# Designed miniproteins, single chains, continued (3): the designs that were tried, part 105

Each design is a single chain, and the fold is of that chain. pLDDT is the mean over its residues in the fold that is shown.

## One batch from the design tools (miniprotein)

Design m11648
Fold by ESMFold2-Fast:
Structure m11648 (fold): chain A 91 residues (1-91)
Amino acid sequence: MDKEEIKEIMKRTLERRGVEIDEEMEKRIEELAEEAVRLTEEVRRRIEEFRKNEATLTPEEKRQFAIRLTAEALRRIGELEDRLIELIKKG
């Protein structure tokens, strides 16, 4: 998903929760969407780097990479979700 798609989903979610989308809220949505795009790109780069080294890795190292990447991505998604929830609470 591109940044504009993420922004539209966030705006729609906030509006459905009764939050007014003023200029300050637009700016915060922009910042969250940019961070979500950066997270997606970082995960993609780490997967590509893993693929380049895959032939030299043991099955256990491959499993550990998948577990750690998933755990880190979920943690960072949770942080973005918490920030979105704070925006909802301020409406």
Scores: mean pLDDT 79

Design m11649
Fold by ESMFold2-Fast:
Structure m11649 (fold): chain A 90 residues (1-90)
Amino acid sequence: MYGVIEGAEPPLGTEVYVDGKLIGKVVGYSERGAIISSKKGFRVTASGYKIVDGKLVLTSYEEIEPIEVEEAEPDPLSTGVRALREAVLA
């Protein structure tokens, strides 16, 4: 998964921290900003980070959950065609 720091151009391989914990590293850039390899998706604005001792420290961190976690079978209210086929009553 990847995070984005808007308007930032830190060196590749720069470590990214939140509350003293390493969450990822800079792996690239886009027109939007720095791309961070991370276990979770996140977004940070241009004013939401600091550079400390060559490392990125996030001061305004927004975790992005891009997808719902689905482990159970879907119910008729949250899904479409498959659950409807099993729930049809005459």
Scores: mean pLDDT 64

Design m11650
Fold by ESMFold2-Fast:
Structure m11650 (fold): chain A 66 residues (1-66)
Amino acid sequence: SEEARERLRADPEGVARRLVEFARLLGYDIPLEEALRAVRLAAEGRPLPAGEPFRTLAQLLDLEFG
């Protein structure tokens, strides 16, 4: 949704840091740089790259921003 994209644009680094921490709690060690890239792409409404860690990041973004 546009509201979700606006939230991602408002604090992309904060969102990326929360995704990294969430992933860590689930047993995934995702670099902050990759999480930030995913947040920026999602904020623009652009598709995330194929494969890991973007597959996991896409799932986490869907869980938080639906």
Scores: mean pLDDT 81

Design m11651
Fold by ESMFold2-Fast:
Parts: C-alpha cells; sequence; structure tokens
Structure m11651 (fold): chain A 95 residues (1-95)
C-alpha cells in the first residue's frame, strides 16, 4: 500500500488466515487536497483486493474492489483536509 506525498500511512493491524490477508491502516493528510491510495497485490497468485476508507465514526467514504494479477494495483482518490485522519481497511483474498 502506498499513498500520495500529501499523506502519511501507519499500519495498525495486520492479520492473515485461510488465504486471506487483512490490513488496517491509519491515513493522515499532511496537506489539504486529493489523496490517492494505491493497493498492489503482493501475492504470487491472482487475488481479489477490497479497499474501504472509513472516517472516525465508521462511515465509508470510498471503496474499491478488483481482481488483480500478481503485481496488479487498484487506486482510490478522496479529498481530505490537512490533519484529517481516516482508516483504510484492505482485504486480499487469493483466487
Amino acid sequence: VSVSSNASLESTRAEGADGVVRLTLRLTATASGDVTITVTNPLPVPARVRVEVRDKAGNVLASAEADLAPGGSVTLTLSMKAGEEVTVEVTITAL
């Protein structure tokens, strides 16, 4: 997972079981504007990748789901204010 230069990313939880990887990341905007989140399939096999961005109250702000080849990526863009914090939840399921 990578983000645009106007944001910082911190891993808060990572877990993997039964061919499924779940990541919970904290995303903080360092400057106001559009923030792009890129998720790449790290597995040597095709995977279904689901990305959900949630605010502090748990509301979904943006989401994407894609079947990705090894090294394939999916991107989400959302508008954030400087100092705003969101949770990024990533699920990677091997196909």
Scores: mean pLDDT 76

Design m11652
Fold by ESMFold2-Fast:
Structure m11652 (fold): chain A 79 residues (1-79)
Amino acid sequence: SLEAQIKALMEEMREEKANFKEAIKNGDVMAATKSMMRMMGIQTELWLLEKKYKTPEAKAATEEADAQMKEMVKMFKES
């Protein structure tokens, strides 16, 4: 279902965000970059679901992913 796909993508986003924070804490720029790239992939998949289904749920998920990505970019620039 759409709800199951969104839930799975948001859980992957949560995992990659945790990996990113750990990498930043350890000074591992390579690992942080890889986690950021994976999060960009998840953001793209959520955007495609929003464009295909045009539901409020898909829109909310893409907006949440966008906000989390902006937070990660800020942390990366400040590291």
Scores: mean pLDDT 85

Design m11653
Fold by ESMFold2-Fast:
Structure m11653 (fold): chain A 99 residues (1-99)
Amino acid sequence: MEIDVALVIEGLGLPDGRYRVEVYKDGELIFSGEGYARGGRLVAIGKAEKSKLPKVGDEVLVRVYNEKGELIAEFRGTVEEVRYLSEDSALVRLRAEPV
């Protein structure tokens, strides 16, 4: 079941701007979305399979692309929050980890 996801990433060293974000768990793409970074925080809106949503404490790999489609950052994140807003929408918050 595909659902709408608001992904919040904190602890980023990225410039303010528009980005595309992919999130991977155990080598599998679990989220793809587009959003904006501001003040070290990125909020991306996209879609994910509900059965593939991570759990609090899970480690994920995050890839960030600029508006030109260039990969500009790759880092690990820890899932700090998963909140279901409805049957078909969720908020996932990650904290970026030092490489």
Scores: mean pLDDT 84

Design m11654
Fold by ESMFold2-Fast:
Structure m11654 (fold): chain A 65 residues (1-65)
Amino acid sequence: SSYQKTLEHLRKMIERAKELKSDEAVKSVIQAIKDFIRHLEEKNAPQSLIDEAQELLKEAEELLK
């Protein structure tokens, strides 16, 4: 699924943002995840994918501390 490939890419972006220790990089990933969640909702994607993306968003937001 193209959606699963996007989720995998977003997970890799989070790991890279952690390596960079950059709040700006983390904020960019958060925005990308939010845009992806919006896309999933507009396309009526399965709730399990939306839930997975929401968990990823929560993980990224916790990095801003």
Scores: mean pLDDT 85

Design m11655
Fold by ESMFold2-Fast:
Structure m11655 (fold): chain A 70 residues (1-70)
Amino acid sequence: SSLIERFKKQTEEIMNDESLSPKEKALQLEVLLGLARATVVTDTSLTPEQKEELLEYLEKAVDEAKKLAA
């Protein structure tokens, strides 16, 4: 799915952005996760499994960024 690939690419870009502090990365990833949650509620093209995969991927990225910020 192009939607899943787009969210994954944005996650990678945030995580690899050397200009952002760990705290800034965590905040931006939380915003992206919020957008993904809204998207999966309204999207009818993704399967339930694809929705879960996307949210789990972003939740793991947020958790990793928060660990680095602590």
Scores: mean pLDDT 86

Design m11656
Fold by ESMFold2-Fast:
Structure m11656 (fold): chain A 67 residues (1-67)
Amino acid sequence: SDEEIEKKLEIMEKELEKLEKNPNLVQLRAMRHELEELLSKIKNPKLKEKAEKLLERADRLLQQAEA
Protein backbone atom coordinates (compact mmCIF):
# COMPACT_ATOMS: atom_id res chain seq x y z
CA SER A 1 0.00 0.00 0.00
CA ASP A 2 1.03 3.66 -0.42
CA GLU A 3 1.01 4.08 3.39
CA GLU A 4 3.48 1.19 3.83
CA ILE A 5 5.70 2.57 1.03
CA GLU A 6 5.65 6.06 2.60
CA LYS A 7 6.63 4.63 6.02
CA LYS A 8 9.47 2.62 4.43
CA LEU A 9 10.74 5.73 2.59
CA GLU A 10 10.71 7.69 5.89
CA ILE A 11 12.83 4.96 7.54
CA MET A 12 15.22 4.93 4.55
CA GLU A 13 15.53 8.75 4.68
CA LYS A 14 16.61 8.55 8.36
CA GLU A 15 19.13 5.78 7.57
CA LEU A 16 20.48 7.87 4.66
CA GLU A 17 20.96 10.86 7.04
CA LYS A 18 23.08 8.59 9.27
CA LEU A 19 25.08 7.41 6.21
CA GLU A 20 25.70 11.06 5.19
CA LYS A 21 27.44 11.56 8.58
CA ASN A 22 29.21 8.15 8.61
CA PRO A 23 29.43 6.67 5.06
CA ASN A 24 29.37 2.89 4.62
CA LEU A 25 29.74 1.61 1.04
CA VAL A 26 28.04 -1.76 1.71
CA GLN A 27 25.00 -0.08 3.32
CA LEU A 28 24.83 2.62 0.60
CA ARG A 29 24.90 0.00 -2.19
CA ALA A 30 22.21 -2.05 -0.40
CA MET A 31 20.03 1.07 0.01
CA ARG A 32 20.53 2.02 -3.65
CA HIS A 33 19.38 -1.44 -4.83
CA GLU A 34 16.37 -1.38 -2.47
CA LEU A 35 15.37 2.10 -3.72
CA GLU A 36 15.68 0.97 -7.38
CA GLU A 37 13.45 -2.08 -6.71
CA LEU A 38 10.92 0.02 -4.77
CA LEU A 39 10.92 2.78 -7.44
CA SER A 40 10.00 0.23 -10.17
CA LYS A 41 6.83 -0.66 -8.16
CA ILE A 42 5.67 2.83 -7.08
CA LYS A 43 2.70 4.25 -9.04
CA ASN A 44 1.97 7.26 -6.74
CA PRO A 45 3.75 10.32 -8.30
CA LYS A 46 4.61 11.98 -4.95
CA LEU A 47 6.05 8.78 -3.46
CA LYS A 48 7.96 8.16 -6.72
CA GLU A 49 9.48 11.67 -6.50
CA LYS A 50 10.49 11.07 -2.86
CA ALA A 51 12.12 7.71 -3.76
CA GLU A 52 13.94 9.31 -6.75
CA LYS A 53 15.35 12.07 -4.50
CA LEU A 54 16.58 9.48 -1.96
CA LEU A 55 18.19 7.46 -4.80
CA GLU A 56 19.93 10.62 -6.09
CA ARG A 57 21.26 11.34 -2.57
CA ALA A 58 22.54 7.75 -2.22
CA ASP A 59 24.21 7.97 -5.67
CA ARG A 60 25.95 11.25 -4.71
CA LEU A 61 27.32 9.67 -1.51
CA LEU A 62 28.56 6.62 -3.45
CA GLN A 63 30.29 8.85 -6.04
CA GLN A 64 31.99 10.88 -3.27
CA ALA A 65 33.09 7.72 -1.38
CA GLU A 66 34.45 6.05 -4.58
CA ALA A 67 36.31 9.19 -5.72
Scores: mean pLDDT 82

Design m11657
Fold by ESMFold2-Fast:
Structure m11657 (fold): chain A 61 residues (1-61)
Amino acid sequence: MMSVEEFRERALALVEELREVAGASDEQVLLWLEHEARILEPTDPELAAALRELAAEVRRE
């Protein structure tokens, strides 16, 4: 099973890929992170929290 820390690293790598490879805007990245967190919250609240923390970091950039 993937740890929350490992999941966060994978999510961060995917955010970087979305920005650099797909040309996603910060707004698009934030919408994706919020949507994924919402889907995960009922079953995996710790993973949802990690995605929301990452979204807060994106907002501070």
Scores: mean pLDDT 77

Design m11658
Fold by ESMFold2-Fast:
Structure m11658 (fold): chain A 74 residues (1-74)
Amino acid sequence: MSLEEIRKEFVEKLRERLAETVAQLPADASPAELFAKIREVIREVIAETVKKYPDLPIDPEKESAEDAYLKLVG
């Protein structure tokens, strides 16, 4: 299992969760509200990915969501 394969799974799962989350937001949602929801979804998907792949050099409790995201996406 390669980092490339894990990245593909992460991106696919993130797309699904973001689509579900955005569909539940009102059309008039502020940019700040949208950003906060996106960040929360990214954190959740990162945590799930690290739980499934514990050999990843990512600690979701110690790293920022942005740092963990960059490590997964490149």
Scores: mean pLDDT 75

Design m11659
Fold by ESMFold2-Fast:
Structure m11659 (fold): chain A 92 residues (1-92)
Amino acid sequence: MPILEMLREAAEEAEKLGKEKVAEQLRELAREIEEALKNKDYETARVYLTSATQLAVDFYLENGKDEKARELAEAGDRALRELADKAEELKK
């Protein structure tokens, strides 16, 4: 998923700026999303992805990176729609 790579990039940028807690939270959320996806738990993956996207967007906005915030928000929205579709398919 492109969003997972973008979340890892945001974590690296947060670490470089001394935002250790933000970097740690983003890495933890990315791991939780990957674990949920491996288990086909798309609803749990959506919950963690929503939190991770919001955290990364807020981090970029606070650091004046509005374009990166917008790109990440758009990628997150696309990924959330894909996970919603997969969750719905499993109910049928």
Scores: mean pLDDT 85

Design m11660
Fold by ESMFold2-Fast:
Structure m11660 (fold): chain A 84 residues (1-84)
Amino acid sequence: MNEEEIQEFGTLAFIWGMLRIEKGEEESKVNKEVAELNRLLLIAIGEPIDGKTPDASEQAEARKRLEERKKQIEEEINKLMKEL
């Protein structure tokens, strides 16, 4: 996953969260899940978190997690959009 794809994923995560809240999911729960995805995005690009820079292994694991989550989120967005 490249840096451009990671930025695009951040936008997808935001849209996913907004659609879920609009459909009546609990805002605190949705915001927590979106925040967890944003934390993975920061790890994937090697940004320092809590004063620690992620190592190459942590970055690679985060990228794999994001690739799996991206597919799931895109499928969920498509489903939510069809229900609008």
Scores: mean pLDDT 78

Design m11661
Fold by ESMFold2-Fast:
Structure m11661 (fold): chain A 109 residues (1-109)
Amino acid sequence: DMKLEAALKFLDKFIVLLTKYPTERALKILEKAAALSKDTQVKAMLLGLKPYIQIGSREGIAEPLVRGNEKGAVEFLELAEKIIEAISKVDPDLAKELEKYLEELKATL
């Protein structure tokens, strides 16, 4: 299992990458990835990020959003490979950036 600091960094990176898109596109990526996942926890995590994407997209501040959600960040990191797999079916380029970042975080454990 990765440490809390790695979990917070991964969730922050995910939100930052999504907020580079227009808000409606970022939300549709989460909704489509959730629909394609067969894992109930992955579905819940992806849909649970929608409010953070809406706030982050408007304010451009990702780090404060993730610091208040340490338990959710750890759960998100534990599911990271399944989340990336679901995202890869909707946005392969986003999935590749997330996969690369996840491997970098594994090296810092």
Scores: mean pLDDT 77

Design m11662
Fold by ESMFold2-Fast:
Structure m11662 (fold): chain A 70 residues (1-70)
Amino acid sequence: MEELEAQMQAFKARMTPEMKAVWAQVQEAEARVNEAVARGASPEERLELLDQLAAKQQQLAAMMKEQQAA
C-alpha cells in the first residue's frame, strides 16, 4: 500500500495541467460508478459508467506514455 501511495504521489508531481484535468475526470467517473453501485443501479447503467471510467483511464495512460516517449 505504501508503494502504491508513493507511486501515486510521484505521478501527481509529474503531471501537466492537462493530465491533472483528466485525472480529476477519472476520479469523478470513479465516484459515479461507486454511487451507482451503492444505489443499486441496473447492470446496464453500471457497465456504461464503467466504460466511461475506462475511457478516461485510457486517455490518462496515453498522455503518460507520450510524456515518457518525449
Scores: mean pLDDT 77

Design m11663
Fold by ESMFold2-Fast:
Structure m11663 (fold): chain A 76 residues (1-76)
Amino acid sequence: AVEEARRAAERTAREELGPLAPKILAASPEAQKKIEEVLREAEEEVRRYAEQGDKEKAVQTVKDAAKKVQEILEED
């Protein structure tokens, strides 16, 4: 359960954040800092849900984080 939740979250992160990586690297220092904060909070929450075996919430946390990252990139 924990392993499955972690793998699902990692795969979702690759699918959702992978395409955004070039834009993140080209973003302003302020946008990059905001993105790092969003991703750090998401990693903590994903770890917590994965420990509980909650695959759906772990995956949703990654999707929500990717959405926030995209919004930060559009604001920059």
Scores: mean pLDDT 83

Design m11664
Fold by ESMFold2-Fast:
Structure m11664 (fold): chain A 91 residues (1-91)
Amino acid sequence: MVKITLRIIGDRALILIETPLSLKDKVEEIARKIVEEAGVLVDIRVGEDEENNTARILIEIEASPEEALKLAQKIKEALEKAGIKAELTVE
């Protein structure tokens, strides 16, 4: 299962996506497309944990809290439409 965590820091937000390693490329592609199309992307970092068969995708965006939440929800919905079960948590 993919886990999405949204953390809002003033005019910036961090979207952390924890995914099975096998789904990493598809999850990154979907999330990257959504944030790039919104014009809010600051940075994307990807870390792989082969020992635990997981990956972490950290996306930094410059957006209002409302827009950041909408983008995190769009990522969740796009993953679910692609057959990937996802959960969203807001910090």
Scores: mean pLDDT 86

Design m11665
Fold by ESMFold2-Fast:
Structure m11665 (fold): chain A 89 residues (1-89)
Amino acid sequence: MSDLEKAEELYEKAKKLYEEDPASEEALRLFDEAAKLFYKSGDLEKAAEAYLLASEVAAKLFESQGNLELAKLVLEQGKAYAEELKKLA
């Protein structure tokens, strides 16, 4: 299985978990791993999408812990980095 095929598999699993629980720690781990594999394979647009979703899950996890400032910061930084990756695509 190629890095790209593995990234697609992890991304789909993470999306299913995210639909069931938007603060899923497992979804966060799978989106992060998928983003790294997409980046390694040269699919920067998919890497950006996976990284943004990982940042959204991380923000929800911080919100659930009452850390609203960190949740906002993580989401804003995640969006900025995803946009930079898309510019390189």
Scores: mean pLDDT 85

Design m11666
Fold by ESMFold2-Fast:
Structure m11666 (fold): chain A 85 residues (1-85)
Amino acid sequence: SEEEELLERTKQEAHERIMPLIAQAKQHYEAGDLEGAIAHLQQAVEVYRELKREAERRGSKKAAAWLAEREKEAEQAIQVLREQQ
């Protein structure tokens, strides 16, 4: 279906754009740089928000819902790191 195709394209685009940011966040975290880790996770949240707006504009409810859950997970990770400061 078009919905499943849009969801798969959205997952691929999110993976391509966000995985480098998550990798950077992990490197900063492992180096003890919580501020740097949080900054890269915040960039990932902004990418998820951008993709979600595009999915909503296209009427892709499944893609928008998937992106909303990924955004929440990233925001939760930021909250956990802030509590470690």
Scores: mean pLDDT 89

Design m11667
Fold by ESMFold2-Fast:
Structure m11667 (fold): chain A 75 residues (1-75)
Amino acid sequence: MELYLEIVARGEADPEELERALRAIPGVLDARAVRTGDYVRVSVRARDEAAARAVLEHLRAQGLEIVSARLTPVP
């Protein structure tokens, strides 16, 4: 089942570079990132739960602190 992810993370990241990296993850259908102060808001459309988990793992691997993550099934 496709998932829509809305993630707020704290840390330093270039939004454009982050978008490119996330779009390179297998099963990521679309990714957008916007910086607001010390926070990066990330929106991802993932093909399945494995892709969604890979996105969260990537953000943590980049040194970002995940403040909130909302995963919504897409019908």
Scores: mean pLDDT 84

Design m11668
Fold by ESMFold2-Fast:
Structure m11668 (fold): chain A 93 residues (1-93)
Amino acid sequence: LPQELLDTLEKGFTTPDDKEREELAEKIKELTLKIKENNEEKKAGDLLVDAVAKKNKITDEELIERAKKESEKLIKEEAEKIEEELKKEKEEA
């Protein structure tokens, strides 16, 4: 779970392609749901950033903090999108 989400976020951070970003966002949605099911949501962002920093040997604190904020933003945006979809299903029922 964390490894798949890590790889997906790394691609999301580096790709300038909007279409590829949308595809990665959908993958993040699936992985985020799995993390919620395992009740590890609170630590996901920190684990992802630490793993990305380790993989890319990033020692710059500014880059690490920026990655943490970006990871938190992506997780929050995806969670909001899921909530909006659920709300839409309830209103269309």
Scores: mean pLDDT 60

Design m11669
Fold by ESMFold2-Fast:
Structure m11669 (fold): chain A 61 residues (1-61)
Amino acid sequence: MEEEILEHLKVSGEALSAGEIAKGLNASVGTVTRILNKLVEEGKLVKEKVGKRTLYRAAEE
């Protein structure tokens, strides 16, 4: 599922919430959130806080 999350974010080209990603992948929000945090720790994704929302996007150089 890590590759599916990365591909989804790369294809979208925008910052998405864990809930939005979970809807796109037909997965649970809890599972997606755990994987997103792991990918952020690995430097593959960037975690952004927009107001009161937490969004994720593919890391850029």
Scores: mean pLDDT 79

Design m11670
Fold by ESMFold2-Fast:
Structure m11670 (fold): chain A 72 residues (1-72)
Amino acid sequence: VVERVREALAAPSLSEEEFEELKRELEKEVEKARAILLELIAEGKADAERDLPRFEAIVEATFERLEERVKR
């Protein structure tokens, strides 16, 4: 999914259909990644104050860039 997102951002344009499909796949992977991150935080292997905001910022930035590829 991450590689597909990177390819979509590099493409000259992204169709609405392609965007919606990729967004659904990305949302599922984000949920899985968030669950893993929360588990790592519970185990003391990651930091909630540092790593959660970074993760959420990356997710939001990725969705915004994909939306811009459709709108532009």
Scores: mean pLDDT 73

Design m11671
Fold by ESMFold2-Fast:
Structure m11671 (fold): chain A 117 residues (1-117)
Amino acid sequence: APPPPFEVELVIRDPYLGIKDAWAYLRGEAGGVTVESYGEGKGGAQAETAAAQAALELLRALGGPPEKIEEMEERLKEAIENGGDEHAVTTGRLVARELLRAWAAGRRLFGSAGPPE
């Protein structure tokens, strides 16, 4: 199979708009999007909701494979059922928008360190 048409590695620590109930970190990788979230209790469900929403927005914007889009839609639904709210969904959308802006500018984000050049 040909390689995926996009390669993006994006790491963000603490959501772009902070989830106030817990420390949350998002790590995204395009081309087979891998998303990690970190939080405790209610913050864990909010972090997972934001991460799944961000991954879904990235996959849709970058033309990711339909099976990965479906996987993230199911993951988002589960996270919302586990206590994720509209604030977490909005946070995920804003994170995805900032990651897409960075990618469009030719910038790769590794943690909080800025571009690797």
Scores: mean pLDDT 60

Design m11672
Fold by ESMFold2-Fast:
Structure m11672 (fold): chain A 76 residues (1-76)
Amino acid sequence: HMEFEKKAEKIAEETAQRLGERDDVDVEAFKQLIKETLLNTIPKEKIDDPVLLSKAITAAVLRYVGDQIDAELAAR
């Protein structure tokens, strides 16, 4: 469990840092969203599966963008 969480945290940190260099993204919030998505989506046995990792990271990015769209629509 701890090894799985540590791996997910490292992946989330590296991914958020790479993607968060643009457009003043809150890197810490983005990192937490990626980490939570990995922990909730990927079975611990599959944390090193690059296909599942790619899909989970994509889901986290889409969720982040979706939250921004929802906030804009609610303000209209």
Scores: mean pLDDT 71

Design m11673
Fold by ESMFold2-Fast:
Structure m11673 (fold): chain A 81 residues (1-81)
Amino acid sequence: SEMRRRIMEVARRAEELLAADESLPEEVKQLAISAIRGSMMDAESVEELRERVVEILRKQGVPEEHIRRVEELLAEAERAV
């Protein structure tokens, strides 16, 4: 599926941006990467991938400031693909 390939490419780029980000705590980066990997198989669109990752981070008690930064990196990943 072309959409599946796009989701996988956005996920890969988002993981790269998260690994390179210097503002997020390491624990938040690891949670975000795990959330992306877990959501890739279930998401039907890039928008759904972002929504699922945000929901997982909120359920894990990640501060909204850090969730906003993860959303920014996901948006940057989508623009780069």
Scores: mean pLDDT 87

Design m11674
Fold by ESMFold2-Fast:
Structure m11674 (fold): chain A 66 residues (1-66)
Amino acid sequence: LSDAEIDEILRLLRLAFPEERLTREQVRRAAELIRAGASQREVSRETGLSLGTVRALEGALAGLGL
């Protein structure tokens, strides 16, 4: 994942969850775990992101062809 791809995902997630204080590093780590085949619950536990945010991130990755 490039920094540009992480920035686009972060932009989409902040649009969907404007109240969340998401960091680039949380999004990067979560995306790496998802691409490694980790479950949504594992990603949530490891990154501190809510299950809703993890689901949205998974959808954003799929939408971007990642």
Scores: mean pLDDT 81

Design m11675
Fold by ESMFold2-Fast:
Structure m11675 (fold): chain A 85 residues (1-85)
Amino acid sequence: SDNDKNKATALAREAAMLTIRLLEEGNASEEVQQQAGELLRKIMTSTDAGTVIYYSEKLIELARSLGLDVSEAERLIEEARKIYS
């Protein structure tokens, strides 16, 4: 339903915003910040819930690759996945 798609999108965007905060607090490199910014742009401008979830997962994986604690962002994206499925 549109309501479920909207909820999934909101949760995925919340996960993305938490991940951006983690990258900023973790002093990510300029190269990583550029990659994160491009992913965030796609997340915030897309109207498709599946696309938002996909790029949010990529952003979370970027932060995970740097050893950052993404547990809370992963919880949110898993919930978004369950609602969207």
Scores: mean pLDDT 89

Design m11676
Fold by ESMFold2-Fast:
Structure m11676 (fold): chain A 112 residues (1-112)
Amino acid sequence: SKAEEMAREAERSARGAEEAAKSAAEKATADAGAGAAVSSVGAGTSALLAARAGGSEEGLERAKEAMERAGRGGTEAARGAASGDKEKAKEGAEKASKGARRAAEAAREAAE
């Protein structure tokens, strides 16, 4: 189904966000952290759209919560990047990545 295809794409995006977060952790730079945050927010959005397509109200709520976490992580990463706080940028990127992954999981369940 289209919901299943969208869920697979959300999982791919979440995997990319995890790889970007690992890169941010290794480089410990504000730019790498901001990049990971952007990737994670994008993955969260994809997962939210997939959950909506699946028609599961419970899955949609879980995807919303995970996407909000990804957004908060992205904000922390951006603030860290702007202030030159590499640790804050890295922490934000990791939170954003975890949020994106949870959103993709919720989208997968909604597609069932």
Scores: mean pLDDT 73

Design m11677
Fold by ESMFold2-Fast:
Structure m11677 (fold): chain A 68 residues (1-68)
Amino acid sequence: MEKRIEEIARELIEKYGLPESELPKLKEELRRTAEAFRRGLGLDEEGALRMAKMVLEIDLEAEKKKKE
């Protein structure tokens, strides 16, 4: 799980132009969100990570649109 969390967090850093200082926070948010989906919806690790990534991308896209 941790390796996948790091991969997703780094993809989001690169895609949205976030500073490297946000990497630990983004990894922690991905982990918490994925765990919530696992416990709440009974998703497996990969399914939970995909949902967590989608939720975070929605938030990041909303922030990007506010800047434009």
Scores: mean pLDDT 78

Design m11678
Fold by ESMFold2-Fast:
Order: C-alpha cells, then sequence, then structure tokens
Structure m11678 (fold): chain A 95 residues (1-95)
C-alpha cells in the first residue's frame, strides 16, 4: 500500500527535511485526522500562498485531484502530506 511505501521512506525523508521520523509520523496522523473539507481548504491555501496560483489554476488542480482520487485511490490527506514534505525539502535545500 502507499502507506507502507511512505513508512519505508520516512527515514530518508527525515534526513532530507531535517525533521525526525517521529515528528513526521505525528504530522501524518494529524493530517489523517482532518475532514475532507479541512484538507481541501489547506491544499487551496498552500496553492494560493506558496505557488501564487490564481483561481482558475486552483480550480484545474482540484479537478485533477478529484480524478486522481477516482483512478489512483489517492486520499486528500496523502496529497497534503506530500505537499508539506516537498516544501520542507525545498526550504532545507534553499538554506
Amino acid sequence: SRKEELEAALPEIARETGVSVEELRERRRRIEGLSEEELRKKIEKMLKEVRKANEEEIKKFLEKIEELKEKEKISLAEILFSFELTLRVAERRAA
């Protein structure tokens, strides 16, 4: 499963992000505890603030997320967690 793949990757992600494996597990658990509406709002906020995406770009991205949920069975929680990990890696590499 994708959760098992992510769990196996956590030690490497911890090294790349500079965050402990335990902190990554805690963050994943918190994200998985959010409602679909809360997850969607957090993803939209990140797209607006980090990517400077306009409303049309956000709409197209959300449509792609819905397609990925249906085809690949990817959860919104997994998408948000992946975004946060990508940002932490980018921030650490930029420093």
Scores: mean pLDDT 73

Design m11679
Fold by ESMFold2-Fast:
Structure m11679 (fold): chain A 65 residues (1-65)
Amino acid sequence: NPEAVAELAEIASSDLSKDEAGEKVAEIAKKFKISDGSELRDLLVEAVERADPNPYLKAFAEGHK
């Protein structure tokens, strides 16, 4: 879903804290009805690869290996 990746990439390039980034990721998952944790992880990895990595969101993507 390219729209979900675009919104996640916007978060990935932000100066948001770990808690703020997690809250926004959960909001996007709810908005796009992403209930599969594996799908959400793959979208997060793609978003982090596309944008300058937010250190907290990069850690989230890596922690969900």
Scores: mean pLDDT 69

Design m11680
Fold by ESMFold2-Fast:
Structure m11680 (fold): chain A 69 residues (1-69)
Amino acid sequence: ASVADFLPPGRGDDEFLKRFAEVALQLEDRDRALLSAITSAADPRAHPLWGQLSARGRALLEPLLDEME
């Protein structure tokens, strides 16, 4: 699967996609598997799967989620 499959439709330019790809590659497999569901939510931090991310995964995603709003 490509990194674009983890992003909600209509978000990000090429520069954002590049940064997101770098973060996704740094995530553990379990955190990466949760990305598409969490990033597609209106409030990603309120999503039931948010609590299943590692502390490192949440820390890496927070700046990108803020940019996606």
Scores: mean pLDDT 68

Design m11681
Fold by ESMFold2-Fast:
Structure m11681 (fold): chain A 104 residues (1-104)
Amino acid sequence: SNLEKAIELLEKAKELVKEGKWKEAAEKLKEALREILKVASNVLKATGLLLRAIGDLLDAKDDVEAVVILAETIIELAELLEGEKAEKIRELAEEILELAKKKL
């Protein structure tokens, strides 16, 4: 499923963040975001979150800030979803966010 792919991509992003591979981590987070967007039923809220994320990403000074923005966006999108896979996505994104905040 799209949410299972998102979980796998988030687990990979978390390991890349631990290794200091911020550009690769941001790429995996963008891929996870694409998988989550395919199943988002609240299109208006999802679109609003995506537009905000695009604006914030354009202002990001480095890949660490990009990881923070993407992780926060994924957390907010996961709140629009229901079930155990949505909870796992939120948990992984929160873990990634905490790791990235230590480097700001």
Scores: mean pLDDT 85

Design m11682
Fold by ESMFold2-Fast:
Structure m11682 (fold): chain A 92 residues (1-92)
Amino acid sequence: MKKELEEAEKEIAELEERMRELAEKALTAKPEEAKRLIEEMRELAKRALELLKKLAEEYAAKDPDGRSAEEIVEQAEARAEGLLAKLEEAAA
């Protein structure tokens, strides 16, 4: 596989791990701190989605369900929004 694909997949995985750590902290934090952590996660999610958009055609070519690059990105965006919305509700 191409090195740029491997590096981008690694960066996405690292961003997802950081978001998971921040989510755990947000669930146990005071409301004001939780909001700050959720904002941090939102920025990390934007970065991960930018990388995914760049790789989306390569993921679509390998997708066993035949999803398009557009569908893969849309599903990832919906997943990120859902996670952030649940954390915002828990922090309220």
Scores: mean pLDDT 75

